Designed miniproteins, single chains, continued (5). Designs and how they scored, part 55

Each design is a single chain, and the fold is of that chain. pLDDT is the mean over its residues in the fold that is shown.

## One batch from the design tools (miniprotein)

Design m17893
Fold by ESMFold2-Fast:
Structure m17893 (fold): chain A 72 residues (1-72)
Amino acid sequence: SDLKQKLISKVKTMTDEQKAVLANKLYEQGIITEEMKNVLEQGGSNADLILISLIENADEETLEKIKTALEE
């Protein structure tokens, strides 16, 4: 719960460029589909919705991978 809220808050402060970098890392790790990656690379509200939905539905392992991708 706490980690999900922290990651969602972080996503809301990110630039479109930072979201594109995150999308590529998540795609390389097999966490998102190519279609999801393409939407995230375009940025905007749709990118935010996909990232927030991903975080809300993620298990603990996936949340840690997202956290690591955001810190590197």
Scores: mean pLDDT 83

Design m17894
Fold by ESMFold2-Fast:
Structure m17894 (fold): chain A 90 residues (1-90)
Amino acid sequence: VPKEVLEKESELALYLMAATVYMKAGDYEGAKKYAEKAVEAARELAELTGDWEPLAAALETLAEAYRKAGKEEEAARAEEEARRARELAE
């Protein structure tokens, strides 16, 4: 595995963990911030590996963070992107 892929996988895992921790704590701004970083890392990872599953998961986390923050339009867009990524992962 190239070092770049390993580094992006590590970043993604860290950001997803941070997003879920903040979400459970009720800090939806913190959850949104780290979910956005997770999506960015997952997009780069998908370009490097062709694996769209991590991107789908990151986008689902972002959609939940937006929804809990009351950002329904942003949540709906993130869910739509997640569904497209899941179709590519299949």
Scores: mean pLDDT 84

Design m17895
Fold by ESMFold2-Fast:
Structure m17895 (fold): chain A 92 residues (1-92)
Amino acid sequence: VEEKLKELAEEAEKEKNEEKKLKLILEITELAIEYGDEGEKRAARYSRGLVAEQMLKNEKIKKKLSKEELEELKKLVKELEELKKKLEEQAR
């Protein structure tokens, strides 16, 4: 799992195509949520929400998504907004 995460991270850094880069980051975050420690899972959920927001803003990516994928990404964006609110409350 760690080797696959490292390979995907290196591939994502080198990827110039935004759609492919965002999909690679989603895959990385999915693996981190499944197999990571508590800190890695929290970071992955936050990153996953950011990627979902970027994908929904990209018209070319949005057109290729199924209705189920669109709803899933919208849920991830809502989770990101809740995480941002909690972080702001903790920073007071």
Scores: mean pLDDT 74

Design m17896
Fold by ESMFold2-Fast:
Structure m17896 (fold): chain A 73 residues (1-73)
Amino acid sequence: MLKEKIEKIREEAKKIHKEMEENHDNKEKQEELFEKFVKLASELVKLEKEAGMPAGVSPPAPVSMGEKNLLKR
């Protein structure tokens, strides 16, 4: 069930990213969300290591989005 765990973490990361967008002017909220995001990224790396995958290959650092456009597959 590693795929499901990884997908759940990705979904949570998306939710946090959305909340950061909504609260971009709130420093406290952004700090909390950033900490949560870091924890999720850490868990993702651990799960990939458990799967024997080359973990840390890169969650695409969503902080470095380049564009705010919708993702296209």
Scores: mean pLDDT 68

Design m17897
Fold by ESMFold2-Fast:
Structure m17897 (fold): chain A 84 residues (1-84)
Amino acid sequence: MKKLEKELEEAVENGDVEKMKELLREIKEKTPYSKEAENAIKLLDMLVELTKLSDEEIRELARKLGMDDEGIEKLLELVERLKK
C-alpha cells in the first residue's frame, strides 16, 4: 500500500485524473479497500463531468444538493486542479 498511497497522493496534487483512476483500480484489485476504491472512481468520474461546467453552474448545483459554502469552495478548488 505505501507505494500506491504515495503515487495516489502525487496524482491528486497534479490533478492527473487518468493516473488517479489507474491507481484506484489497482487499489480495488489488490487491497481490502475495493469498495472504497470503487466509490472513489465513481466520485472522480462525477468530478470530471463537473469540469465541463462553469464555476457558477457548479456552485448552483452544489447548493441545490445541500452543500455549504466551505464545501462548495473545496469542490471548485478540486475541479480547477482537474482542469489543469
Scores: mean pLDDT 74

Design m17898
Fold by ESMFold2-Fast:
Structure m17898 (fold): chain A 97 residues (1-97)
Amino acid sequence: AEKHLEEGNRLFEQGKYAEAIEHYEKAIKEEEEAENPDYKLLARTYLNLGNLYFTMLDFDKAIEYYEKAIEYAKLAGDEVLEKIARSNLLWTKELMP
């Protein structure tokens, strides 16, 4: 899953959004199907998906993925990641009419 997250990030930085989404979805699937899911990796991956959809101006999907990032950050006990996802969620909501 970490390799798919890293490749997704690389593709996102290159503006290859469809390919980045495929790699993020693979990272999520691998961890959600694992016996011991890495909640920090899930939170990071969902946060990056939220950021990607935000960049595409798909605020509904960005909000959905930020909410999942908050959920997994809480499960991971990662207060910094939770704060980042929560801040991004609130700012995205302020941009919606």
Scores: mean pLDDT 86

Design m17899
Fold by ESMFold2-Fast:
Structure m17899 (fold): chain A 86 residues (1-86)
Amino acid sequence: SDAALLEGLRAGIAELTRELERLARERGTPVDREAVELAREVLARMPDMSPEEAMRALALLGNIVLALREDAPEEEIRRLIEELKA
């Protein structure tokens, strides 16, 4: 069901948000804090999202987490943030 799928997607987004918060604390860069704030906004919007919108958000947040883990350039992280905002 869409409800069960959305619950699973919400749990995944919450997990990625916690990982982003951890990475932001360790790295201390301003762009990481922007990513955390955006992830929290996505979580707040979850009740109003379609499963397709939630799946897109999960994938993009996952890409941001990977970029932070790999110490990607700030410009690359900002590009991913802008893509998630769209």
Scores: mean pLDDT 82

Design m17900
Fold by ESMFold2-Fast:
Structure m17900 (fold): chain A 96 residues (1-96)
Amino acid sequence: SPLEEALRLIYEGGDVEKARELLKDVPEWQVELAIAAAEIIRNNDLPEDLKTWVEIQPKEEIIRGLAELIENPDLKYLPGYEAAGMIFSLAEIRVR
């Protein structure tokens, strides 16, 4: 999906401007959440006790979970969204 590709572009290359262009038809609040979430992962900007746990999670599962959460935030309370949901919640705090 465009959200998964944008998250991957920022996570792997830090290219926020290309990600914004890819998401030009996506609502601004979802774009800002995607950017914040991907930057949290890229910079490993997590509490120390959570860094190791998140780092051992499959990257593609986190990216997919984040893309799904940006479209439906209620998914963060479901099994399998623990890592993505935590990162999403931190991103929500940053964009307020």
Scores: mean pLDDT 81

Design m17901
Fold by ESMFold2-Fast:
Structure m17901 (fold): chain A 100 residues (1-100)
Amino acid sequence: MMEHIQQVAESDVQSLLSDPNRPELSRQIELEEEKAARLRAAPEDQLTPQVDPLSPPTDEEVFWTLVTMDFSSLKLSGILTKEEAIQYLDKVAELLRKLL
């Protein structure tokens, strides 16, 4: 399982490095670490989008939407659990730190 997560993380990091419009690496590391920390703290129901159509999205809601979308895309890559998603985000952050 860890080897699979590492391979997916390495592939995604390589794709990110191929984008000339990518954000600063230090900022990307912070985002991945924050996503991992929030997934660790989040109850399972927070991974399901809660629709409030009447409120403008807050920075926190935008963050949760991004985390939820990332989790959904990770399921397509064979990462099926919250724990595996956290391991993926930690691995992406680790790989990006090695590039600094």
Scores: mean pLDDT 60

Design m17902
Fold by ESMFold2-Fast:
Structure m17902 (fold): chain A 70 residues (1-70)
Amino acid sequence: IDEELEKLKEKLEKLTVRLYVRGELSEADLAIATEAAHAKTLEEAKEGIRRLAESPSLSEESKAELLSLV
């Protein structure tokens, strides 16, 4: 088990919950977040997070929080 990958997934899951509560996530964004949370490699997880950070429904602050994870 990659400790760095598991730590990144934990941080992503916590942030995704906060973004969902804020009402900033679309159905498509939730699918991207779910895919990233189930990534099998650190690079897949980072790419998923970067893709999620491109979402037009997210505030600039939320995008910055996502990008701070990678």
Scores: mean pLDDT 82

Design m17903
Fold by ESMFold2-Fast:
Structure m17903 (fold): chain A 91 residues (1-91)
Amino acid sequence: SAKEEAKKIIEDAKKAMLDTIPKAHEIALSKGKQAAIDYVKKKTEELLAYLKKVLEKGEKEGNKELIEAAKEGMEIVKKLGQLIVDMLEAS
């Protein structure tokens, strides 16, 4: 259903950002804090670019559930990306 697809987009976006945490930690230990921050920022930008394409598709198709899911996913990605960067800065 459209509602299930919308939920999946949001949950997949959240999971993708959270999955950056162990890799960012590995990078911080091997290459330093700045390299880990740059990695998280790059992953945030890649996920936002993907969600912008989802938004464009929703707008072209008139799919309101897809539009709102893409917008919510983008806000989650921005907030989680910033929180992960803030955690790295504090470590």
Scores: mean pLDDT 88

Design m17904
Fold by ESMFold2-Fast:
Structure m17904 (fold): chain A 73 residues (1-73)
Amino acid sequence: HMTPEELEAETLAALAVMYAALAKRSDNIEDIEKYKELIRKLLDEVQALGNDRAASIVEEALKEVEEYLKKKK
């Protein structure tokens, strides 16, 4: 069964994936930058929890948004 800390990390990772999806649907650079900042904050929180799987998911979400933003700029 998932521990409270594992559940928290997985929830933060799921939020990061949602923000990345919202960013990639946006045509507004300001909105994309806002979602990128939200994902960065989630990465810090997940890293503090020490959950490598969740951290990897958030890092990938952040990378996707950064690459999308580069194509928009």
Scores: mean pLDDT 85

Design m17905
Fold by ESMFold2-Fast:
Structure m17905 (fold): chain A 61 residues (1-61)
Amino acid sequence: EEIEKLVEELEKLAEEHEKLAQQYRDSATRGRGAAPSDQAMADYHEELAKKYRELAEELKK
C-alpha cells in the first residue's frame, strides 16, 4: 500500500534524474565540447537515478 506509492515515487524520481543527466550530457557536448561542470552534473544525476532505482527494487521485495 504505502510501499507501492513509495516505489512509484522513486521510479518517477529516477526517470526525472535520467532525463536531467541526458540534458547535461547534451549541454556538455554542444556547449564547450568538454564542459567539466556539465559532465559532473550529468554523472551526479545518473548516480542519483541509479540509487533511486535500487531503492525501488529493494522495496519491491
Scores: mean pLDDT 77

Design m17906
Fold by ESMFold2-Fast:
Structure m17906 (fold): chain A 70 residues (1-70)
Amino acid sequence: SLLEELEKARKEIEEFNKIMENYFKLVDDSYKKLGIKISKEERDAALPKVIDYLKEQYKKNKEFLKKREE
């Protein structure tokens, strides 16, 4: 049903958002340890490339898991 498809899509969006948030936290922590301060503007400029990369990796990971489950 449409409701089930919407609920599944919502869960996938929430899961991806968590992955994205965790990734940016790790990047921020890494740069902080290196003494590099990244402004919000610098992060926003890099966002499209980072998001595209994360989406591609997320898709590949899901396809890999599906393939492994037969």
Scores: mean pLDDT 71

Design m17907
Fold by ESMFold2-Fast:
Structure m17907 (fold): chain A 63 residues (1-63)
Amino acid sequence: APQLVEADFRIIDENGNVVAEGRLVAPDGRALAEQAMALAKEIEKKTGIKVARVELRDVRLLP
């Protein structure tokens, strides 16, 4: 069966504030990173906030 991966994400602005956080599930680590980066871009488009970094933590395989 396809093994999914899960990670906790945080999106941080240029002032060090957490502007979004949550959990992501994807087929692999590359897809997790792509989803997190897409979220950061959407936040910038909708709010005008400058994203400084995206963090993925506690990456694990789902059972």
Scores: mean pLDDT 83

Design m17908
Fold by ESMFold2-Fast:
Structure m17908 (fold): chain A 69 residues (1-69)
Amino acid sequence: MKKKIEELEKKLEELIRQLEAAGDVFTADVFRERYEEIKENSKTDEEEIKELEKLVKQAENVIDTIENA
């Protein structure tokens, strides 16, 4: 489970860097805050994985929107 969390964290960090590179610093900061909330509030590795997967998909959708603009 820890390896899965580390993989999701790495993906999220890469997506946040892409948002910053695109000039969307505000959205990048929002994703960082949500990530910290997930780390603080998750009681189990399974819950953390589920919430991180949702956050990664949300970040991917934002980047897809920017790339298609």
Scores: mean pLDDT 80

Design m17909
Fold by ESMFold2-Fast:
Structure m17909 (fold): chain A 73 residues (1-73)
Amino acid sequence: SLIEEARSLYERAQELRDKAEKLGNKKAVILAEQAIGLSQRAIELYEQGREDMARTLLEGAKAVIEEAEKLLK
């Protein structure tokens, strides 16, 4: 389910932000916060019936999460 994927990415982004804050990586914190916002917006758009827009935002959130994870090597 797209909504379950969105909620999962939202949770992952929050955990990633907390990890980045503990490591003092400000760039990774900013990216994680962007992913939180994108995932939250995707949930809203999905509930409005805008599934194609929600899917595009989730792809963006996933890419931003992957970029942040690379910074936290």
Scores: mean pLDDT 87

Design m17910
Fold by ESMFold2-Fast:
Structure m17910 (fold): chain A 56 residues (1-56)
Amino acid sequence: SEAERTERAYRGGFEMGRGGLSADVAGALARQNLGEEATDAQVEAARRGAAEGRAA
């Protein structure tokens, strides 16, 4: 379940990155959208996804 949430955060970030959003913005949005449930791993996954999405 936690691995699945982390993968979803990465995928969401990847799509944001493809749309031109920075890793910092994607991480902030992930934290905001997940709220109190946001883990550092999920935020970092979104940031990593966005960086890779921007490169794709």
Scores: mean pLDDT 81

Design m17911
Fold by ESMFold2-Fast:
Structure m17911 (fold): chain A 64 residues (1-64)
Amino acid sequence: SGLEEEVRRLIEKLRKEFGDKAAKVLESLRDRALALDDPAKRDAALRQVIDIGKILIELLNRRK
């Protein structure tokens, strides 16, 4: 889905700029979201993962 692709792009950006440990945080949240059996709940959780990923990138950039 488009949400899964956006999460993947955020994970790749985190890995490239901040390393594997930063990417692993978002990967763990993605995997939890994808484990949900209800498609509507899964999509809502993926949107939350996208928001968290954007916040994490912003916070990590401020620490540079």
Scores: mean pLDDT 86

Design m17912
Fold by ESMFold2-Fast:
Structure m17912 (fold): chain A 73 residues (1-73)
Amino acid sequence: EGEELVKKAEELLREAEKYFEQGDLSKARQLANKAREYAEKAAKLGDVKRAEEILKRVRELLSQVLEAEAAAK
């Protein structure tokens, strides 16, 4: 249900942030993409505002991951 999907997206986003802090960019990116999928499903079920906040945070994290990956080149 929508609330469960939001909670799962938040959990996955927190895990992605932890892996990003550890320098595991690949794992951070994978978990952030999973968080995005759950947030998009929650938005379709009507939890638009909460899902939009999660999606904003996912986009910010993915942007930081891409910048870190580019800096490693």
Scores: mean pLDDT 82

Design m17913
Fold by ESMFold2-Fast:
Structure m17913 (fold): chain A 88 residues (1-88)
Amino acid sequence: MKKLYIIEAIAKTDGPLVKKGDELILVVDFDEGRVYVYKKSQLKDILNPKDALKVILGNFKSPEEAIRAAENALKIELEVKDVKEVYV
């Protein structure tokens, strides 16, 4: 079973791919070094990367580092609402 972090967040600022107030879901895969960013309204399957707005590659040590990487890649600030571990 693979461990993922699922982060629910809201965009605090406008960016090229998102508007202020957009609800986002970040899926963090630490083993693969990936963060998948989805719009919550457009997400059909959290494990399907085809629905992702952005895939970010990196070596992340914490959910906080993944959130920072997503903010930098999307050029926005995020308000984090929930962080959960899931096993798939």
Scores: mean pLDDT 80

Design m17914
Fold by ESMFold2-Fast:
Structure m17914 (fold): chain A 78 residues (1-78)
Amino acid sequence: MLYTGEVKAEGVSGDQMDDAGVRVMLEHPGVVAVRVDTETKTLTIVAEDEETARAAIETAKRLLEEQGGKVTSTRLTG
């Protein structure tokens, strides 16, 4: 069963969110897809298991905050 993580952030561009998504996939082999929604400022992460999804969410939060962004919400669904 796949797990979906959502990370919502303010103060970052769509390109910065895309860069964060690529880096999340590189750091977490169990992440199978990432998607950026620029209107809602949401990075969506699809992972093979819950542990990978949780780790990927934490990596995404760190990367977005390093770029000067503010993470406003996170959600995990499996």
Scores: mean pLDDT 85

Design m17915
Fold by ESMFold2-Fast:
Structure m17915 (fold): chain A 83 residues (1-83)
Amino acid sequence: SPLKKKAEEYLKKAEELIQKAREAIDSGNFDEAGKLLREADRLVKEARQLAEESGDTEGMKKAQELEKEIDRLSREGARRALE
């Protein structure tokens, strides 16, 4: 369905932003990491809504896993910024 394809596009973009955020954290650029993670969170939430509307259980699971990764990286970035 078109909704499923749009959700897949948003999830792919979110994964790319999460990877860039990881690289930003590793380089000590915590402000950039925060911006990337906020954009990734927005895309994941939109993708989850589209997956819910289309009945795409795999897309919903993917969105939930990326939400957990965003939360994990946000906490890690905050911790490292205090070091």
Scores: mean pLDDT 89

Design m17916
Fold by ESMFold2-Fast:
Structure m17916 (fold): chain A 77 residues (1-77)
Amino acid sequence: SEAELLAERAEVALETYLETGSEKALEEAIKNAKKALELDPKNKRALKILERVAEIYREKGKYDKAQELLDYAKSLE
């Protein structure tokens, strides 16, 4: 499905971030995960990406950005 394709793209972008530290790749992971959830709010792969990125933001001291992503994910429950 389109949602599954977007979730996969988010996973690839997050992997690129973990390998390279590219902030652009991290932003692409968030954008693709959110698009996947717009199409399928229960897409577990996309939700997991947002949770992992929120943890990355917390580790970087970006608490407001982390909380925004966690609140977004919680809103889909």
Scores: mean pLDDT 87

Design m17917
Fold by ESMFold2-Fast:
Structure m17917 (fold): chain A 58 residues (1-58)
Amino acid sequence: MTLLEEWQRRLARLTPEQIAEFMARVQELASRLPAHPTDEELERFVAEQRRILDELEA
């Protein structure tokens, strides 16, 4: 499963309010990334997005 497929599947299970919360939290995380993020920083960013989705689904 690709990252895009994972996100599409998970977002389809959320309410519009949960999607808005997810987008707001992801935007805040993205604003904290350096201008040239490392692979490790990008991996942490993806892991944080998964954590937010897990919290919203719970």
Scores: mean pLDDT 78

Design m17918
Fold by ESMFold2-Fast:
Structure m17918 (fold): chain A 86 residues (1-86)
Amino acid sequence: SLLSDEAIAEVLADVDAIEKKWKETGELSEEELDTLRSAFGMIVLSQDLEAIQRMLEVLKELTKSKDEKVAALAKKMAELLEQLLA
């Protein structure tokens, strides 16, 4: 991994918080979508397979969103991570 274990854990905590809020409210703010984009970039940069797999799991849940923008963003990110894992 190109990132420390502590940095990866912090990024995954942000991702978990976003998933929790989406499950509780069905809504994500623009700030939360920016956090998701930042976390995605950090996880891709990390090249950590466990972190990539966890992010993919969360993104697959977000593809179920009734918000077309959230679902489309999550689908695109998930497809990129699946390609990276292949």
Scores: mean pLDDT 84

Design m17919
Fold by ESMFold2-Fast:
Structure m17919 (fold): chain A 75 residues (1-75)
Amino acid sequence: ETLTITLTIKTALGGGVFLAEATSPLGTGDALLVGSSDGKSGVLLLDDGRQYTFSGVNVRDLKVGDVVTVTATLV
C-alpha cells in the first residue's frame, strides 16, 4: 500500500538519518528517516513500528525545520 506522508524534520542525527514528525491520512507521530546511499530514497520507520520505503526527496539537502512530502510504500 502506498501513502503520501508529510515529514517535518526535527533533528539531524548524521549519516543521512533524521528524526521527523510524520503526518499521513492515518495520523501523526514521530518517524526515523534513514536515507539510502543514493540520497534520493530510503526507509521511514514510524513510532508504531511500521516500516515504509520512500522516494521523491533529496535526502542530502534536508535540514532541521524542512517540511517535505514523500511517497511511501509499506514494507
Scores: mean pLDDT 79

Design m17920
Fold by ESMFold2-Fast:
Structure m17920 (fold): chain A 82 residues (1-82)
Amino acid sequence: SKEIKELEERIKKLEEERKKLVEKAKELSKELGKKASETTDVKELQKLKKEWEQEITKISDESRKIAEEIGELRSQLYKLKS
């Protein structure tokens, strides 16, 4: 049905958005590792870690929200296919 196709397409789009967030988190962690390896100043390391934590928290919050939406859409899809 049209509703099933629309739900499947929405789920797929959200899964792709979550994948991009995972990739962004990996890039941020890699950049932190690189910058941390180049710095011996404890204060600079603390600043880099704080900035990384803030960005990772935002990504984590967005990923959680998307996961919850995917769960709701999958529940709706299950009911329509039942």
Scores: mean pLDDT 87

Design m17921
Fold by ESMFold2-Fast:
Structure m17921 (fold): chain A 89 residues (1-89)
Amino acid sequence: SDAEEVKELGEEILKEIEELKELIKNSGLSEEQKEKFLKEIEEIEDEAIEKSKKENEGKPKIEQVKGVAEEIKKKLEELKKEIEKLIKE
């Protein structure tokens, strides 16, 4: 169902966020770099929560929810690439 797809997307995003936080915490990055990236993740989480709240104030179509989830996933993917590049240097 559409509701199951939304739940699965939300669970996938939360898993990606937690994996990225663990990558940062366990990395050889400086404390300043870790704080910067953790703050960027917090900002992405806050944006996701606010967008979710706005969509819950009406009956948004599944395609709109998927669009928001895809945007958030792209932000997380780009952040992960930046972090992995710094860890490899």
Scores: mean pLDDT 74

Design m17922
Fold by ESMFold2-Fast:
Structure m17922 (fold): chain A 94 residues (1-94)
Amino acid sequence: SPLVEIVEETFREVKEIIKKNLDPEVAEKLEKGLESALATLRELAARDPAEAVELTLLVLDLIIQEMKKLKAPPEAIEELEKIREETAARLAEA
């Protein structure tokens, strides 16, 4: 599924930013959250692609909010916001 491929690529990029910018213990918790979200999104993409798109963007927004709360570097936040914007555009065309 093109939708699932976009989500998997996006979450892989997000995980790398999390690992680079947070303490390993905190990073592991957010990565497990993304893995759980990806499992749900794979199931949902087959049944309701529109809801899968909405959930993907919600997960990205929640990660950005959590990274801000954890006082991640401004450059990391900017990179995540750019990924969120690019992902929204890609999903709109899929």
Scores: mean pLDDT 87

Design m17923
Fold by ESMFold2-Fast:
Order: C-alpha cells, then sequence, then structure tokens
Structure m17923 (fold): chain A 93 residues (1-93)
C-alpha cells in the first residue's frame, strides 16, 4: 500500500539521520542513501530509470566528497535534505 511505502521511506530517513549523526562509515551512509531514494521512488510510483540511478549516483558522490572534506554531521544532513528536496521536485514536474 502507499502508506506502507511512505512508512518505509520515513524509517530509512531516520536510520540515515542517526547513522550520519553517529559518524557511521561512508559505505554504510551510501547504502542508506540509495535505499532511501529508491524507497521514495517506489512511494511515488516512479520506476528506477537509468536517469534516476545516475542522479542518485551524483548525490552519493557529493556525500562522499563532503565526508572527504571533513564536513560536520549537521552540514552533511543539510546537504542530504537539500538534495532529497531537489530530487523530489525534479520528479514531480
Amino acid sequence: SLEEKQEKARELFEKLREAIRNGAPIDEVEKLVRDLFEAVLEALGIPLTEEAQKRIDEIVEKLREAYEKGMTPEEILELLQDELSKFIDELLK
């Protein structure tokens, strides 16, 4: 159901927030980001196209760069929230 798909996306977002705040390794954060964005697509009824996958890869690369530059957990969370918002806006056009 739509409600179950929305709940899964919400749970993944909270897991991702906790992982980032707790300083989880980048590989764990990347997996959670991919899982979250795929869950968002599923909740919106949008297929995981090659274009969507490429956009997710670009977001993951930005997060990896943020980690390498030593950004704080708070800054990384702000970056993620902004990228997620842009991703949803692009899909709803």
Scores: mean pLDDT 83

Design m17924
Fold by ESMFold2-Fast:
Structure m17924 (fold): chain A 79 residues (1-79)
Amino acid sequence: SEEREFAVLVTATAILIAGIEFLAEHPGLSPEESEALRRKAEELREKLKEAAAAKDIEKVKEILDEAAALANEGAALIA
């Protein structure tokens, strides 16, 4: 169902953002890199909260894509 698809997307996006917040605590990051990742993750979390409240599935998909890009960026900084 569309309702199930929406719930899955919101949950997956929230988990990914939480993963980025965890990644931002990695000791291999500079203080500046850690702060930048944390701020971007906080912005995504607020966007997700708004999109979830509005039941905007397309916006949740956009936020998921942004979160995936940020996770890849953060992982590259540690590698």
Scores: mean pLDDT 88

Design m17925
Fold by ESMFold2-Fast:
Structure m17925 (fold): chain A 64 residues (1-64)
Amino acid sequence: GRAPFEASEAAATRAARALLEAGLDAPVARQYVLWELNEGAREAGAPELPEAVVTRAVERAAAE
């Protein structure tokens, strides 16, 4: 896809990192990233992010 959805895994990782740094729990951060990026995709007419990609992104952010 085109930006912002072209780098959706990287975007999900950055969003998850920001939420974790704000003091949210990993499960809550995962829910927020999934819903926000899917809403953005829906508004742009782009494909929704797979749950596996969002889960991997949150795990990557939490490991840093």
Scores: mean pLDDT 72

Design m17926
Fold by ESMFold2-Fast:
Structure m17926 (fold): chain A 79 residues (1-79)
Amino acid sequence: LKSKIEELKRLEREVKRKTDELDDTDGLMRIQIKLEELKKKGKLEEAIELLRKELKRLDALAGKYDTEKQREIRKEIAE
């Protein structure tokens, strides 16, 4: 139980940090609403899974964003 709560808190922190970096405030708000509902129902495993899915989504977005931004910067420097 305690280990699952610690995992949940760690994932929440990571999702918030990555969402802040991507400036996806709407996405963060939707996830927080769902997360609070799951916490109130005591569905810790479902809450952890929700955060893991969101983290994978944010990682994919960050990877694409960084790749496109890096290509733009490199192109401008090369000119």
Scores: mean pLDDT 71

Design m17927
Fold by ESMFold2-Fast:
Structure m17927 (fold): chain A 73 residues (1-73)
Amino acid sequence: MSRRERARELAERYLRLLDRYLEANRDRLSPEEQEAIRREWRREVDRAVAAGTEEAVEGLEQGIEALERGLAE
C-alpha cells in the first residue's frame, strides 16, 4: 500500500472517531463550536492526505490513538 493510500485510510478513520468524540462531548461544546472543529480537522486531514508524507501518516495515527483513548474513558 502506498503512503498516500495509508493516509487516506487513516483520515477516514480519524474523521469517524472525531464525530463520535464530539457527540460524546455535546454537553461541553455548542453546535457552532462542534461544526467549527469538524471543518478545521477536515481541512487538516485533507492537507495530510495531499502531502502523503511519513510525518502526515504518523500524525494521523497519533490523532486516532488520542481519540480512541478519549472515547475509552
Scores: mean pLDDT 78

Design m17928
Fold by ESMFold2-Fast:
Structure m17928 (fold): chain A 95 residues (1-95)
Amino acid sequence: EKERIAKSVLEDLKVWLENPEEVAKRIAEADGISYEEALKVVNELKPLLEQARKALEAGDYETASKLLREIADKFEKAGFTVAARRYRNAAELLA
């Protein structure tokens, strides 16, 4: 199960890293925040998202879980409610 969760989150992280503008539009629509604010947060979190991607690719689920929790906390503070819940759930399943 952890491998399946890791693959799902890894696919999502790749979309965030490769298509930040499209992700920002989806977040703005889902959570009712401005596109400009959403895009700024996505770009600011890019290094942390990249670290989580590398941990998942390495099969380091313990490190990935900790990073995903940190990402979820930052998403929640930014008003990315849907993304925060998804990443928090993934972190718990990978722990």
Scores: mean pLDDT 86

